# Designed miniproteins, single chains, continued (5): the designs that were tried, part 12

Each design is a single chain, and the fold is of that chain. pLDDT is the mean over its residues in the fold that is shown.

## One batch from the design tools (miniprotein)

Design m16384
Fold by ESMFold2-Fast:
Structure m16384 (fold): chain A 64 residues (1-64)
Amino acid sequence: SLEELLETSSPIGRKALEWAIKNTDDPLAMFEKIEREMKRLAALEPSLIEDPERLMERAIELSS
């Protein structure tokens, strides 16, 4: 499932998943948390959609 997610994810999603694999003992749970935070943040601050790296970084910070 992790390999399939890596293959089907966007470039930003893949970076988030790779970060989760390196930094947590449950990469799937952390990746889902990061994705939920990215979606929440994008709804609150739509300008972040134009900077997906920054959106991902904020989601990781809030997920940690």
Scores: mean pLDDT 76

Design m16385
Fold by ESMFold2-Fast:
Structure m16385 (fold): chain A 68 residues (1-68)
Amino acid sequence: SSDLQLTETLNSLVNEALKKVGEEAPDSEIVKEALKLAKKRGIEVSESTALSTVTSLKVARRLREIAD
């Protein structure tokens, strides 16, 4: 349940990173931007956690595109 709020925060950070660097950007660039945003907000996120979130969101977006 506390993990839900962390997941929502990470999803928000990754979505903001995607808006800044573009959805077609490589995962590494999105991760770098998400980590910068997390640091600015005083949120501790590991690179591996950010990468997992980026990968999951990209997969979810691609699945939605296939369904449409």
Scores: mean pLDDT 76

Design m16386
Fold by ESMFold2-Fast:
Structure m16386 (fold): chain A 100 residues (1-100)
Amino acid sequence: MDLVKLVQEALRLLQKAYELLETHSPEEVRDEVSKLLSEASGLLDEVAENSSPEVSELARKAIEYAGQGYTYVGRGDQQKGLEYLREAIRLTEEALRLLE
């Protein structure tokens, strides 16, 4: 399993969700953001199952922050949605750094 590629793809999906939320209202992008975050979380779950404890912890935290981000998007809170998605991206980037 190429963990680097899984984390890179998860990061790409999280960044796309962030860009959609940054450039559109939460109501307009809710379904697409949900799909992107679900796909990213699936990849991060796979990373968490197959990585070191440190990388696994970062992947799990990224999933938690992505889930909170989506909750705020569902509530129409763009600012909080962006804040939580940014933290999910940061944690995913940190996981990638440890794997490289």
Scores: mean pLDDT 88

Design m16387
Fold by ESMFold2-Fast:
Structure m16387 (fold): chain A 78 residues (1-78)
Amino acid sequence: SLEEALKHIKEAVEHIQKGDYESASKHAEEGSKYAEKSGLKEASKHLEQGSKYAKKGDGSSAMQHIGDAATIIQGKIG
């Protein structure tokens, strides 16, 4: 569900802020799967990019992509 995607987005953001990029990458990847199952292809792609940047230790680029996905998903729920 989109609610599950947002839950994983929140976890990814919190882990980036703590410097735990491995957990952040995993949560972004899970969020991507929920976004894709909900038909939000662009949000899913942003979360995949966020996961890749987190794996590289690039927290700022990861946050940008994860934030873009959150905006797309929240626009569909609200």
Scores: mean pLDDT 86

Design m16388
Fold by ESMFold2-Fast:
Structure m16388 (fold): chain A 86 residues (1-86)
Amino acid sequence: SVRELLERTIERLRALKAQLEAFGRKNNVPQDLMDRLVALYDELIAELEEALKLPDEEALKRALAAFERLEPQIQAIIDEIQAAVA
């Protein structure tokens, strides 16, 4: 179901956020990059949590819109982090 998919996605995003925070600490990633990355993951999680309050069709539409907007921003910061630790 859409609800189960979104709940699983939120759980995976929370786990990924924790892994990225651990990576940042271990590899001395600049704090500004980590703060920006964490903020974008928190925004994505919040959008999906709000989507869970909606009927399935509206929930999916909101979730897809959030991913479309936030994934490129997250990827850009990940690329900066990779460059910083190379």
Scores: mean pLDDT 89

Design m16389
Fold by ESMFold2-Fast:
Structure m16389 (fold): chain A 55 residues (1-55)
Amino acid sequence: TPEERLARIDALRAEGLASLDDLVAQGVITPEQGDAYKAALDAWAAAERARVLAE
């Protein structure tokens, strides 16, 4: 259902954000790299949500 698809997108976004914060905290990536990846993840999630809602 559309609700299940939106919930999955939200869950993947939340998990991705948490993982990026952990990688920054561990020094695996820089804060600047983390910010760039978060922006890309947010843009991707917004685009996927828009596709579901356009159905």
Scores: mean pLDDT 84

Design m16390
Fold by ESMFold2-Fast:
Structure m16390 (fold): chain A 90 residues (1-90)
Amino acid sequence: SLEYVRENMILFLENVVANLERSKDKKKGMENAIAGVRQLLAIAEKLNDTGTAKALSEGLKRMEQAYEAGDVDAAKKALEDLIKRLKELL
């Protein structure tokens, strides 16, 4: 079900936040986080889950902006805001 997929995406993103916090190389940490969100976006698009795909796409854009600025706290906030938004879709 789409609900089960969304629940697993939330758990995956919570792990992405934890990995970013533990990363000693914050630039690489942000690159890995962006790659993770891109993977979830591809899954949402394949499933035609337009609401989840839109949320992931908007979150990805904010994370890419944070990466260009070198702002790891902004990248973490973008991930946390994305998690909250996906929980509202449950």
Scores: mean pLDDT 90

Design m16391
Fold by ESMFold2-Fast:
Structure m16391 (fold): chain A 76 residues (1-76)
Amino acid sequence: DELKKLEEKRRELAREIVEKLDKAMIEDIAEIEVKKKLGEEIEPWRLAIAESYKERMNEEEKKEYEKLVEELLKKA
């Protein structure tokens, strides 16, 4: 029972961490996309990470990403 409680607590903390990381990652890849559209040189490894993350995004995350890109482009 003790091991089961520790596993549940670990999974709950992992979910919170992933949720916060997902938000931060969406912001980072939105900035990368804006820099690309403005003609700035982006390191190949950063583009690879952004593409990998986009592949894993659900519909709501994609909408948030598109909205952030539009807002950042309006600022530029």
Scores: mean pLDDT 76

Design m16392
Fold by ESMFold2-Fast:
Structure m16392 (fold): chain A 85 residues (1-85)
Amino acid sequence: KKLEELDEYEKKGQEYFEKYLENPSKELYEKAKEYYEKALKIAEELKDEARIAQLYLALGLLYKKAKDYKKAEEYFAKAKEIKPD
């Protein structure tokens, strides 16, 4: 069930992020962030480093698009530490 929830939240985060890229709105940004953060929490509970790194990259890209460059850099750095190659 946790793995299914992770897949669902990651998919929803990506869907809202893609919508946000096409039509930037606060609601779409908050939805994308919410689902990615929910997915990240489950990935951390599962100790799934590959998924954690992927979610850090997704959040970094989302923050970059929202012009929160400080958070974007923090999340890109976190992703690189987990998956340097």
Scores: mean pLDDT 85

Design m16393
Fold by ESMFold2-Fast:
Structure m16393 (fold): chain A 62 residues (1-62)
Amino acid sequence: SLKEEIEKVFEEMIKVLEEQGRLDEAASLRRDLERYLKIAEQDPQTAEEVLKNLKKLLERLK
């Protein structure tokens, strides 16, 4: 589901940030995850756009 894909991307980003010692940024993403999951439930189309941007950001972190 869209929610599961968003959770997976956030989890991967958080892991990479934690491995890089960027703990404040990782904590910020954990907080934001709940907001993005609510968006996915209320507005799936906007959530799909967010997911595309998150995947692009994750590729830049790798």
Scores: mean pLDDT 80

Design m16394
Fold by ESMFold2-Fast:
Structure m16394 (fold): chain A 61 residues (1-61)
Amino acid sequence: MKQLSLEEALELARILMERGLQEGIPVEEILKIIKDHFSKIYDEETVKLIVEEVERHAKEL
């Protein structure tokens, strides 16, 4: 799916973070996976926004 809204992209990124943490993957590695995934679909600016938002959520958990 290449035409995800920003809201849908953020939801998917949060799911990826949650699953990565469940598998014992470090937060930094999960963020890299999220960045690599969304970089194939979105502009770098949008990807940075997604990564920053998910990183904030991870630090609050």
Scores: mean pLDDT 77

Design m16395
Fold by ESMFold2-Fast:
Structure m16395 (fold): chain A 75 residues (1-75)
Amino acid sequence: MEEEIERDVALALVEIYIGIANYLYKQGRYDDAIESYKKAIELAKEAARQGLLTPEEADRIIKYLNEKIKEVKEK
């Protein structure tokens, strides 16, 4: 059950940083948005290393966030 709580917390933190990045992007704060997306990637990688995310889950999140970073850089 502690592992389940840790997983939920890890996913919530990833979602929080994605939300922050999306907000910053909407405000035109592109460098700050990229930094927040990178923090979400770091958290997803850490959660995968701890076994809280499957490799497939982590890969999906990281791919999505890298696509978002690319979109921001093209502005």
Scores: mean pLDDT 83

Design m16396
Fold by ESMFold2-Fast:
Structure m16396 (fold): chain A 80 residues (1-80)
Amino acid sequence: SPIDRLEEAMNSIMPTLSPEEQKRIQELLEEARRLYEQGRSPEEVLVWAQQRIAEDPRLSDEQKRMLMGLVNEVLLELQA
């Protein structure tokens, strides 16, 4: 599923993140899966994830660019 692909993409970068950033991304992935299971479309969940990453004051600008890039890759795969 697109949510499983998002989890795979985020897990690939997880070792480069701080423990606090790792926890934040895990929380985001848990919420994304919950929204998807509640009937939100994969596209709605991915757009929500990008918005949440962009607005998270705890993430650096570099981490935001990287993480939003990963979500965008999954979103583009879904639209292909």
Scores: mean pLDDT 82

Design m16397
Fold by ESMFold2-Fast:
Structure m16397 (fold): chain A 71 residues (1-71)
Amino acid sequence: MEVEKKIKELIEEALKVLKAKKPLSKEQEEKLRKLLGKLYEMVRNPEKYSREEYLKIAEEAVKILLEAAGK
């Protein structure tokens, strides 16, 4: 399932951003951690989410990751 692979990749990217010691605002870090929690839940229970819901959450995660990375 392609969407599930994409979610796992987003989790790895989020963890890399958190570990990179870049100065993140507390708000950005909290937002990122909340999204990571949702992404982990989606990976554990993929059948609970439609493909459209996966893509929407993945898009939001990418947006937060780009903001946290200073892009």
Scores: mean pLDDT 71

Design m16398
Fold by ESMFold2-Fast:
Structure m16398 (fold): chain A 78 residues (1-78)
Amino acid sequence: EREEAKKEALEEARKKLEELVKKGIMSEDQAKHILEGLEKLAEILLSDPRLSVERAKRLVLQRAELEIEDVKKEHEKK
């Protein structure tokens, strides 16, 4: 189901973001901002009937990895 896939993808992203916050790589505010963006993306992708649930989930997780990479680059420069 699309709603279940959305929850699964966002739960995986949330856990990754929480680990980065605990390690001091990312602030709580940064994690919340990223998660909100991913939630909006997931809603758009999973509401498109032309996209398979698996592809939509993959795109959400790919976006999460890109956002995490950007934060890590900023942290490494500071």
Scores: mean pLDDT 79

Design m16399
Fold by ESMFold2-Fast:
Structure m16399 (fold): chain A 107 residues (1-107)
Amino acid sequence: SVDEIIKRTEATIKQMAKRIAESEDPIKKMLYILQIVASIREAARTLLKNGEPKKTIIEALERAKEFAYSLFDELLQQGKISEEEKNFAKKLLDKTVEAEKKAIEEA
């Protein structure tokens, strides 16, 4: 189901956020951000392959994006990422979700 796929995606996002918090290496933090983005892309593709309604997939992607945003904000407040790392992560996520939404609408 949509909720099961999104719950798994949110679990992956939370695990990667934990890895970001535990790392002092900017490159490792970047790789964990890329894994968050990849998990959201994989969720979109899985939902589309399962024949879920386009509107439902788009709403699920926005939900996953907002969840990732809240974790990036928390990481910044805890001093675990820089403002620049947060801005990069949000921009990368925005561009990825925008591209996936367009691909879904055109499918």
Scores: mean pLDDT 88

Design m16400
Fold by ESMFold2-Fast:
Structure m16400 (fold): chain A 100 residues (1-100)
Amino acid sequence: SEAVEKLRAAAKEGLAAMIARNPDVVLSDADLAAMNAQIDQEVDDLVAYLKSLSVDELQKLIDAIRDELESMRRKGADPVSIRLVEAILAVAEEVLKEKL
């Protein structure tokens, strides 16, 4: 799914931004690979969770994510965090369309 791949990319961008804010933390290639694998697993778990929800539950979750996204924009949240929430919303919307 293109939406799921965009979510993986956004989550990994978030990790990269977090690492960049902590320049004194030196991570090996093995550490980075392990963190990226953990992100991929968490994305897979999120997709499975979204697929397990009813249409009504998923619609309520989508509304809550939209409210959070608007709140983040009003508070001037960083663009990386906004992109991550937008990517989560896109996956939830795709899962909802597949259930309808």
Scores: mean pLDDT 88

Design m16401
Fold by ESMFold2-Fast:
Structure m16401 (fold): chain A 65 residues (1-65)
Amino acid sequence: MKVTALGGGRTEEEAEESAKLAVEVMGADDGIPVKFDSAEEGKAIYDELKKKLDSEVLGVRAPPK
């Protein structure tokens, strides 16, 4: 829990930045609708990317019944 201590208070922007970086590194040609030029873009991409990662190889937990 107390790790990294959050050197500030911007978890959202940090998550968005990470999502943008991931999309750029992996290449936004994975079927995800790329929406650039907006702050909400990071949230949209992050949510999609995170969900995809979880469903791909993030370690299946409990499948949908």
Scores: mean pLDDT 48

Design m16402
Fold by ESMFold2-Fast:
Structure m16402 (fold): chain A 87 residues (1-87)
Amino acid sequence: SDEEIERLTEEVKAIVRRRVKDPALAERLIAGLDRIAERAKREGLSVAETADRMGAYVYTEMAHAGMPEEVVREMVEEINRLGRRFS
């Protein structure tokens, strides 16, 4: 549902704000998460599918920004756990 996707999005944004120290990178990630959420609501995606797309987006952007592999892995796993919890 739109409500579940919105809740997932806010919880993923909280993970980004907590783990990403660079404000510019955090802002860029958050903007991308909002775009994924809006597309998911338009296309009728499940919460799990939305979480998978958000995790893939975060992984790609964080890796390209040179973030430590351990931090990226922990963030993606936390996002995937949220998707499973809401499914």
Scores: mean pLDDT 86

Design m16403
Fold by ESMFold2-Fast:
Structure m16403 (fold): chain A 97 residues (1-97)
Amino acid sequence: MKPVFRPRSKELEEAEKLLDEFDTRVRQLLAAGASPEQLIELMKEFIERLKKISPTLAKHAEEVLKAFEEMLKEGWDPQLAYDVALGLLYIQLAVEK
């Protein structure tokens, strides 16, 4: 099969672990009845950490954050809006070659 660069695979694994930790924290906050502002703040912190791992994935995450903020402004349920945003982030990880 095709050879792959070890640094790239480590970066991808680190990004996936960061996203899993982020998802766990968001689900805990949602279960506790967290405000939309707390979810937005947590997503901004996730993006800042992601920039250190992959600037390309961080740019896509910033676009997802804008879409998430727009969904919340339109009156979407925070949990549903978050599930859509999370799906977009995982799709981007899978499609990013």
Scores: mean pLDDT 76

Design m16404
Fold by ESMFold2-Fast:
Structure m16404 (fold): chain A 78 residues (1-78)
Amino acid sequence: MAEEARRLTREYLALLEKLKSMDPEEAAKLAAEHGDLPARLEEAILKGREAGLAAAEAIVELHPELDLEEVIKEIEAA
């Protein structure tokens, strides 16, 4: 569970980072292609708090400017 959530989270973060640096229209197309990735990550997180925490930790590790508590809330809300 935790490893699955971590892997999906890293993929999701890499996607978000690319989307942030792309043109809005190109970003929308890329997001649509990976539209199921957030849903798959959400499913993995819903299977355990450990998975959710591991995902949040991976996000903060890759993006240290983010607040861990905010990331956890966002993941739980997704």
Scores: mean pLDDT 62

Design m16405
Fold by ESMFold2-Fast:
Structure m16405 (fold): chain A 72 residues (1-72)
Amino acid sequence: SDKDNILKAIGLALQGIGLAYQSSLFGVTDEMAKQAKEIMEEAKKIKKESSKAKPVADNAVKNAKKALEGKM
């Protein structure tokens, strides 16, 4: 459902913020890069299933990209 997809997208966006914060402080590790890529892949799947979740899923992708760059 749209509600389930929105809640999942919110979780991914928050996870991405946490990873970006950690990578900005400690540098980007291989494990952080793997987790960021997994967030991006799951967010892309959510965008295909729910147009309503797209804005939140886009934020999850943005946060994951910041984690890969070592930026907050």
Scores: mean pLDDT 86

Design m16406
Fold by ESMFold2-Fast:
Structure m16406 (fold): chain A 70 residues (1-70)
Amino acid sequence: MMEKAERLVDALIEVAKRAPEESTKQAAYDVMKWLLENLSDEEVERLIERAEKQDPKLGEMLRAAYEELK
């Protein structure tokens, strides 16, 4: 129950949100973008919704990255 990818993304979202440096945020986003390529469409949608619950900005960024992959 609950994919490991969802748990990992939750952790990455928290790091990206709380990290004061852009380099750290960029690393977290890079990992999340890699997950978007490696996950199914349904899993990606769930991850984006999870991100939006914590930070709407992060959710928008992930959604944009996912759309760019299409």
Scores: mean pLDDT 74

Design m16407
Fold by ESMFold2-Fast:
Structure m16407 (fold): chain A 70 residues (1-70)
Amino acid sequence: MYKLTAKFENNEALKKAEEIVKKTEGLISVEVDEKKKELTAIFENKESALKAKRELRKIEGLKSISIEEI
């Protein structure tokens, strides 16, 4: 499994990210923290995590994004 963590400048960007992640095949779970402006998502495989990361990079207000194997 792969964990994707993304941090945003504002909650508008965070909400856009959540919708993108929810549409990604291979998503196991997603958690959003509006106070921290952070999204954490767990994917079944690396390809799904990389597809989500690619789409999230198009969002204005993305501060950081990382993927780790878990």
Scores: mean pLDDT 86

Design m16408
Fold by ESMFold2-Fast:
Structure m16408 (fold): chain A 87 residues (1-87)
Amino acid sequence: SSSQSQQYFNQGHQYASQGRYDQAIYYYDQSLSIDPDSPQSPTVYSIRGRSYQIQGRNDQAIYYYQRSIDMDPSNVISRSRYQRLSS
């Protein structure tokens, strides 16, 4: 449900704010599995990209940043990170 998706998103956000990106991704993935088209989905893809970037997995990071941009072209953070990794 949308409510459950929001709860998972909030849990993911809490872990991301603590720099615990593996835990954040787990909860963000649960949120996306329930509501992939939610207004929060661009943020979820952006954080997924950030986690892969921190792991040195630049191709995967680029993929998720591009997904974030495709859903929200005004997402300045995803656009900036995409440009840095893809150039």
Scores: mean pLDDT 79

Design m16409
Fold by ESMFold2-Fast:
Structure m16409 (fold): chain A 80 residues (1-80)
Amino acid sequence: SELEKQIEEAIDEIAKELNVELSEEERKLAIEIAKKIINGPLSQEELAEIVRNLPYETDRAILIVRIAVLAAEKILEKLK
């Protein structure tokens, strides 16, 4: 979908700005998290639960979620 392409491009751009290389699996997870945020605001508790459920070390999981949040914010700003 067009939205999925925009999310993918935003994630890639943010990862590049942060000098982070995401695996294909991490990138797909970030896209899915960003989609959830765009479809409705997630609480800090809901974001923390996503971090806990990711199959990565805490710092890496936080980074993936942060990239997804930043990508979602960028897309929502463009949709104003």
Scores: mean pLDDT 84

Design m16410
Fold by ESMFold2-Fast:
Structure m16410 (fold): chain A 71 residues (1-71)
Amino acid sequence: MDALVEALYRQIVENGGITTPEAKELARELARTLVEAIAAEEAGDTAKADALYAEADRLGAELAAKLAAAR
């Protein structure tokens, strides 16, 4: 995994109090998607960046739902 993806994944897991394997997998996919969105934006691919940010929002909502179900 890229160093930036690992850093974001760690931040999401720590801030979210994420302990389950399923929630950790979603956090990792969210971190990867955010890093890809930033890379697309830096490359000037606005359409790809917008699509990846939308996917990150969707993954974030799914992660929040799993955390709510665990509490």
Scores: mean pLDDT 79

Design m16411
Fold by ESMFold2-Fast:
Structure m16411 (fold): chain A 90 residues (1-90)
Amino acid sequence: PEDLVKQLKKEMSHLERLLADPSAKPEEVAQRLEEINKLAETLSQKAPAAFEELKDQICKLAGAAAKKFPDDEQVTTACEELEKIVIRHL
């Protein structure tokens, strides 16, 4: 679980940097969201307490990505999948 938390935090930091970068491409943001989705799903199953601590930040990042690329289907789909993971563990 510690390695999963480190990987998830690393991907979240990467996404934060992409969201702050005006030259970032929607495909790059979508790829980071898809990786975060995989890590979040795994963490929610293996370490629910650790996932609970990160879910608010995950939601904020998904919301920011959707605001940056509201018309990009890959980004919005990845955000919806991330929100489903969070809702399932409410």
Scores: mean pLDDT 83

Design m16412
Fold by ESMFold2-Fast:
Structure m16412 (fold): chain A 66 residues (1-66)
Amino acid sequence: SMKEKKIEEIIRKYVKLMLEGKGSAEDYANMIAELQKILETDEVDSEELLEKLEKIMKEIKEKEEK
């Protein structure tokens, strides 16, 4: 869905910053704020977020290494 695609895009932006050694607390907060806006909630499921972060990080590593 468009919502899932947007969530993935937001997480990918933060993951790329982390991989560049640039991911700051402000970047993390901006990611959370964007996710809250898309989900229309003031709470983000930390377990779901961690699973998505790990999956996207693995995908980016696999695509960028070869």
Scores: mean pLDDT 73

Design m16413
Fold by ESMFold2-Fast:
Structure m16413 (fold): chain A 85 residues (1-85)
Amino acid sequence: MSKDLQDLQAKIAQAQALYEQGKQLFSQGNYQQAIQKYTQAIKTYQDLKKILTKGGAPQSVLDQLDANIAKAQQGLDEAKKALAA
């Protein structure tokens, strides 16, 4: 496997881990920490989308990243709402 593919796989795993950490923190009522993790996940997915777009990735892969960004954005919005309540 090329180094670029390994780097992309590692970054995908990192973004997913950040999103899962955000969900766990939200379930624990740690809304400030959840906001931080969701924000980091969104940024990591956005960076991945830029790299993959430049690399000519299939639209199906880009659509999946957009779906993951949307899920993380939803979590961020819910955590911000919970913190403001």
Scores: mean pLDDT 84

Design m16414
Fold by ESMFold2-Fast:
Structure m16414 (fold): chain A 82 residues (1-82)
Amino acid sequence: SFEVKLSEEQRKNMLKAVERAIEEAERRDDLTPSEKKVLEEAKELLENVKTDEDIFEAEVLAGVLEISIAVKRTIEREEERK
């Protein structure tokens, strides 16, 4: 078992990254049901943070959303180019 312990700076940086990912996802109207579920879970974790593990889990979920959105953005750019 690994216990997640974050510095105050790491906590602030991770929370900001999660908040930005959530804001970007919420601005999109093309989210899949799976992406909407991950967004909802990330938001719930962020609103109810109790431990450093909760912050880490929220960042993982936010990372999944960011990757999915980045892939969609790449596809959109390729379609606009043609």
Scores: mean pLDDT 79

Design m16415
Fold by ESMFold2-Fast:
Structure m16415 (fold): chain A 65 residues (1-65)
Amino acid sequence: SMEEKRRKLLQLMIEFHDLLRAKLGPEEMYKKLGELQSEINKLLNKGDYEGAIQLVEEKIKEVKG
């Protein structure tokens, strides 16, 4: 459902934020969060929740190394 997709996206965004906070300094963290949020907003404006979820999952993998 759309509610389940919204919840999953929110959970992934929380995971990404916590991961960045653990690994990066504040300026780099806020820059990466802002860049991701901008791309997510573009996808959500088009109703593309699946694309937004995939984008956050890929960014989490990149930060984990």
Scores: mean pLDDT 85

Design m16416
Fold by ESMFold2-Fast:
Structure m16416 (fold): chain A 71 residues (1-71)
Amino acid sequence: ARAAAAAKVEQARAEIARLRALAHRAGTENAPASAFPEAVARGWLAPADFDRAIAAAEAQLKAYQAALEAL
């Protein structure tokens, strides 16, 4: 349904914003990885890992937007 597709788009936008905030904190606050339990659990220990995760989330958002537009 269109409502479900729209919900996935909004969830993807929220995930991208969350990942960007997490990457910013990890890169700029000089905090150890242990301060970010999710990043440790996912094995995201380097800036490139966050960049890759954000790029994947952005690709998923584009796919969900295309699906919503097709409805």
Scores: mean pLDDT 72

Design m16417
Fold by ESMFold2-Fast:
Structure m16417 (fold): chain A 102 residues (1-102)
Amino acid sequence: SAKKEALRAKAQKIITVHSTGMRDFMRSVQQGDLQAARDTLIKTIKELEKLSEEIDKKFAEEFKKLREKAEKATTLDELQEVQTELDELVSKTVQYILDQIK
């Protein structure tokens, strides 16, 4: 029971961190602010990496790869590509957590 409740809370935290980060990222993109967009995306991925370490190291490693890709991005288009991959990885991570509590 307690373990399943902790996993549900972790899934909700991942969703919240991702949705908040994407809102702030999209605002920076709309303003054409490359540095703010990169910083927001990197900050969001770092939080998701930390949260995923408590679930499975394989997800933490995938978030780390996306963080490194974001750190090397030099254009808003490259950051938006990372954002698309991040959305997919978050969906996979959340689904994995929910499958553990069936």
Scores: mean pLDDT 89

Design m16418
Fold by ESMFold2-Fast:
Structure m16418 (fold): chain A 81 residues (1-81)
Amino acid sequence: MSAEERLELAKILATSELKEFGELYPEFREEFAKYIREVQAAKTAEEVLAIVERAYAFVKEKYPEFSEVLDRNLALLKEIA
């Protein structure tokens, strides 16, 4: 994949996941909206990965039960980017 294709795929996947968490956990909706905006404004796949990692760290503090799923999702995103 080209760098542009990797960036667009990373944005699609990251935006989808952050939206899903915001819908399921309304207390995080405002915070996730900020991360989604950052993801949409990102210029590289590496920026998207950094934003997702920061968002996931925030979620893990409140819901440690999601650590395994979030770590797996981040690993898959890194594979693509």
Scores: mean pLDDT 79

Design m16419
Fold by ESMFold2-Fast:
Structure m16419 (fold): chain A 66 residues (1-66)
Amino acid sequence: SLREKALELGRKLQEEADKLEKINPEVASAARAYAQAQVRYLLDPSFKEIAEEAKKEYEELKKKAQ
């Protein structure tokens, strides 16, 4: 189900953020923002654009970190 997949993605993003918080706090913050945006999008389709922007920011920061 879409809800289960998004909740699992959110958990993985929060776990990644917890691991990265002391190493790369910018990526950690972006991962948390993306996790929150994904949950909001599941509850309200009007948050789709916000979720896409959060994903893009997270992916760009992750690329710059490596």
Scores: mean pLDDT 81

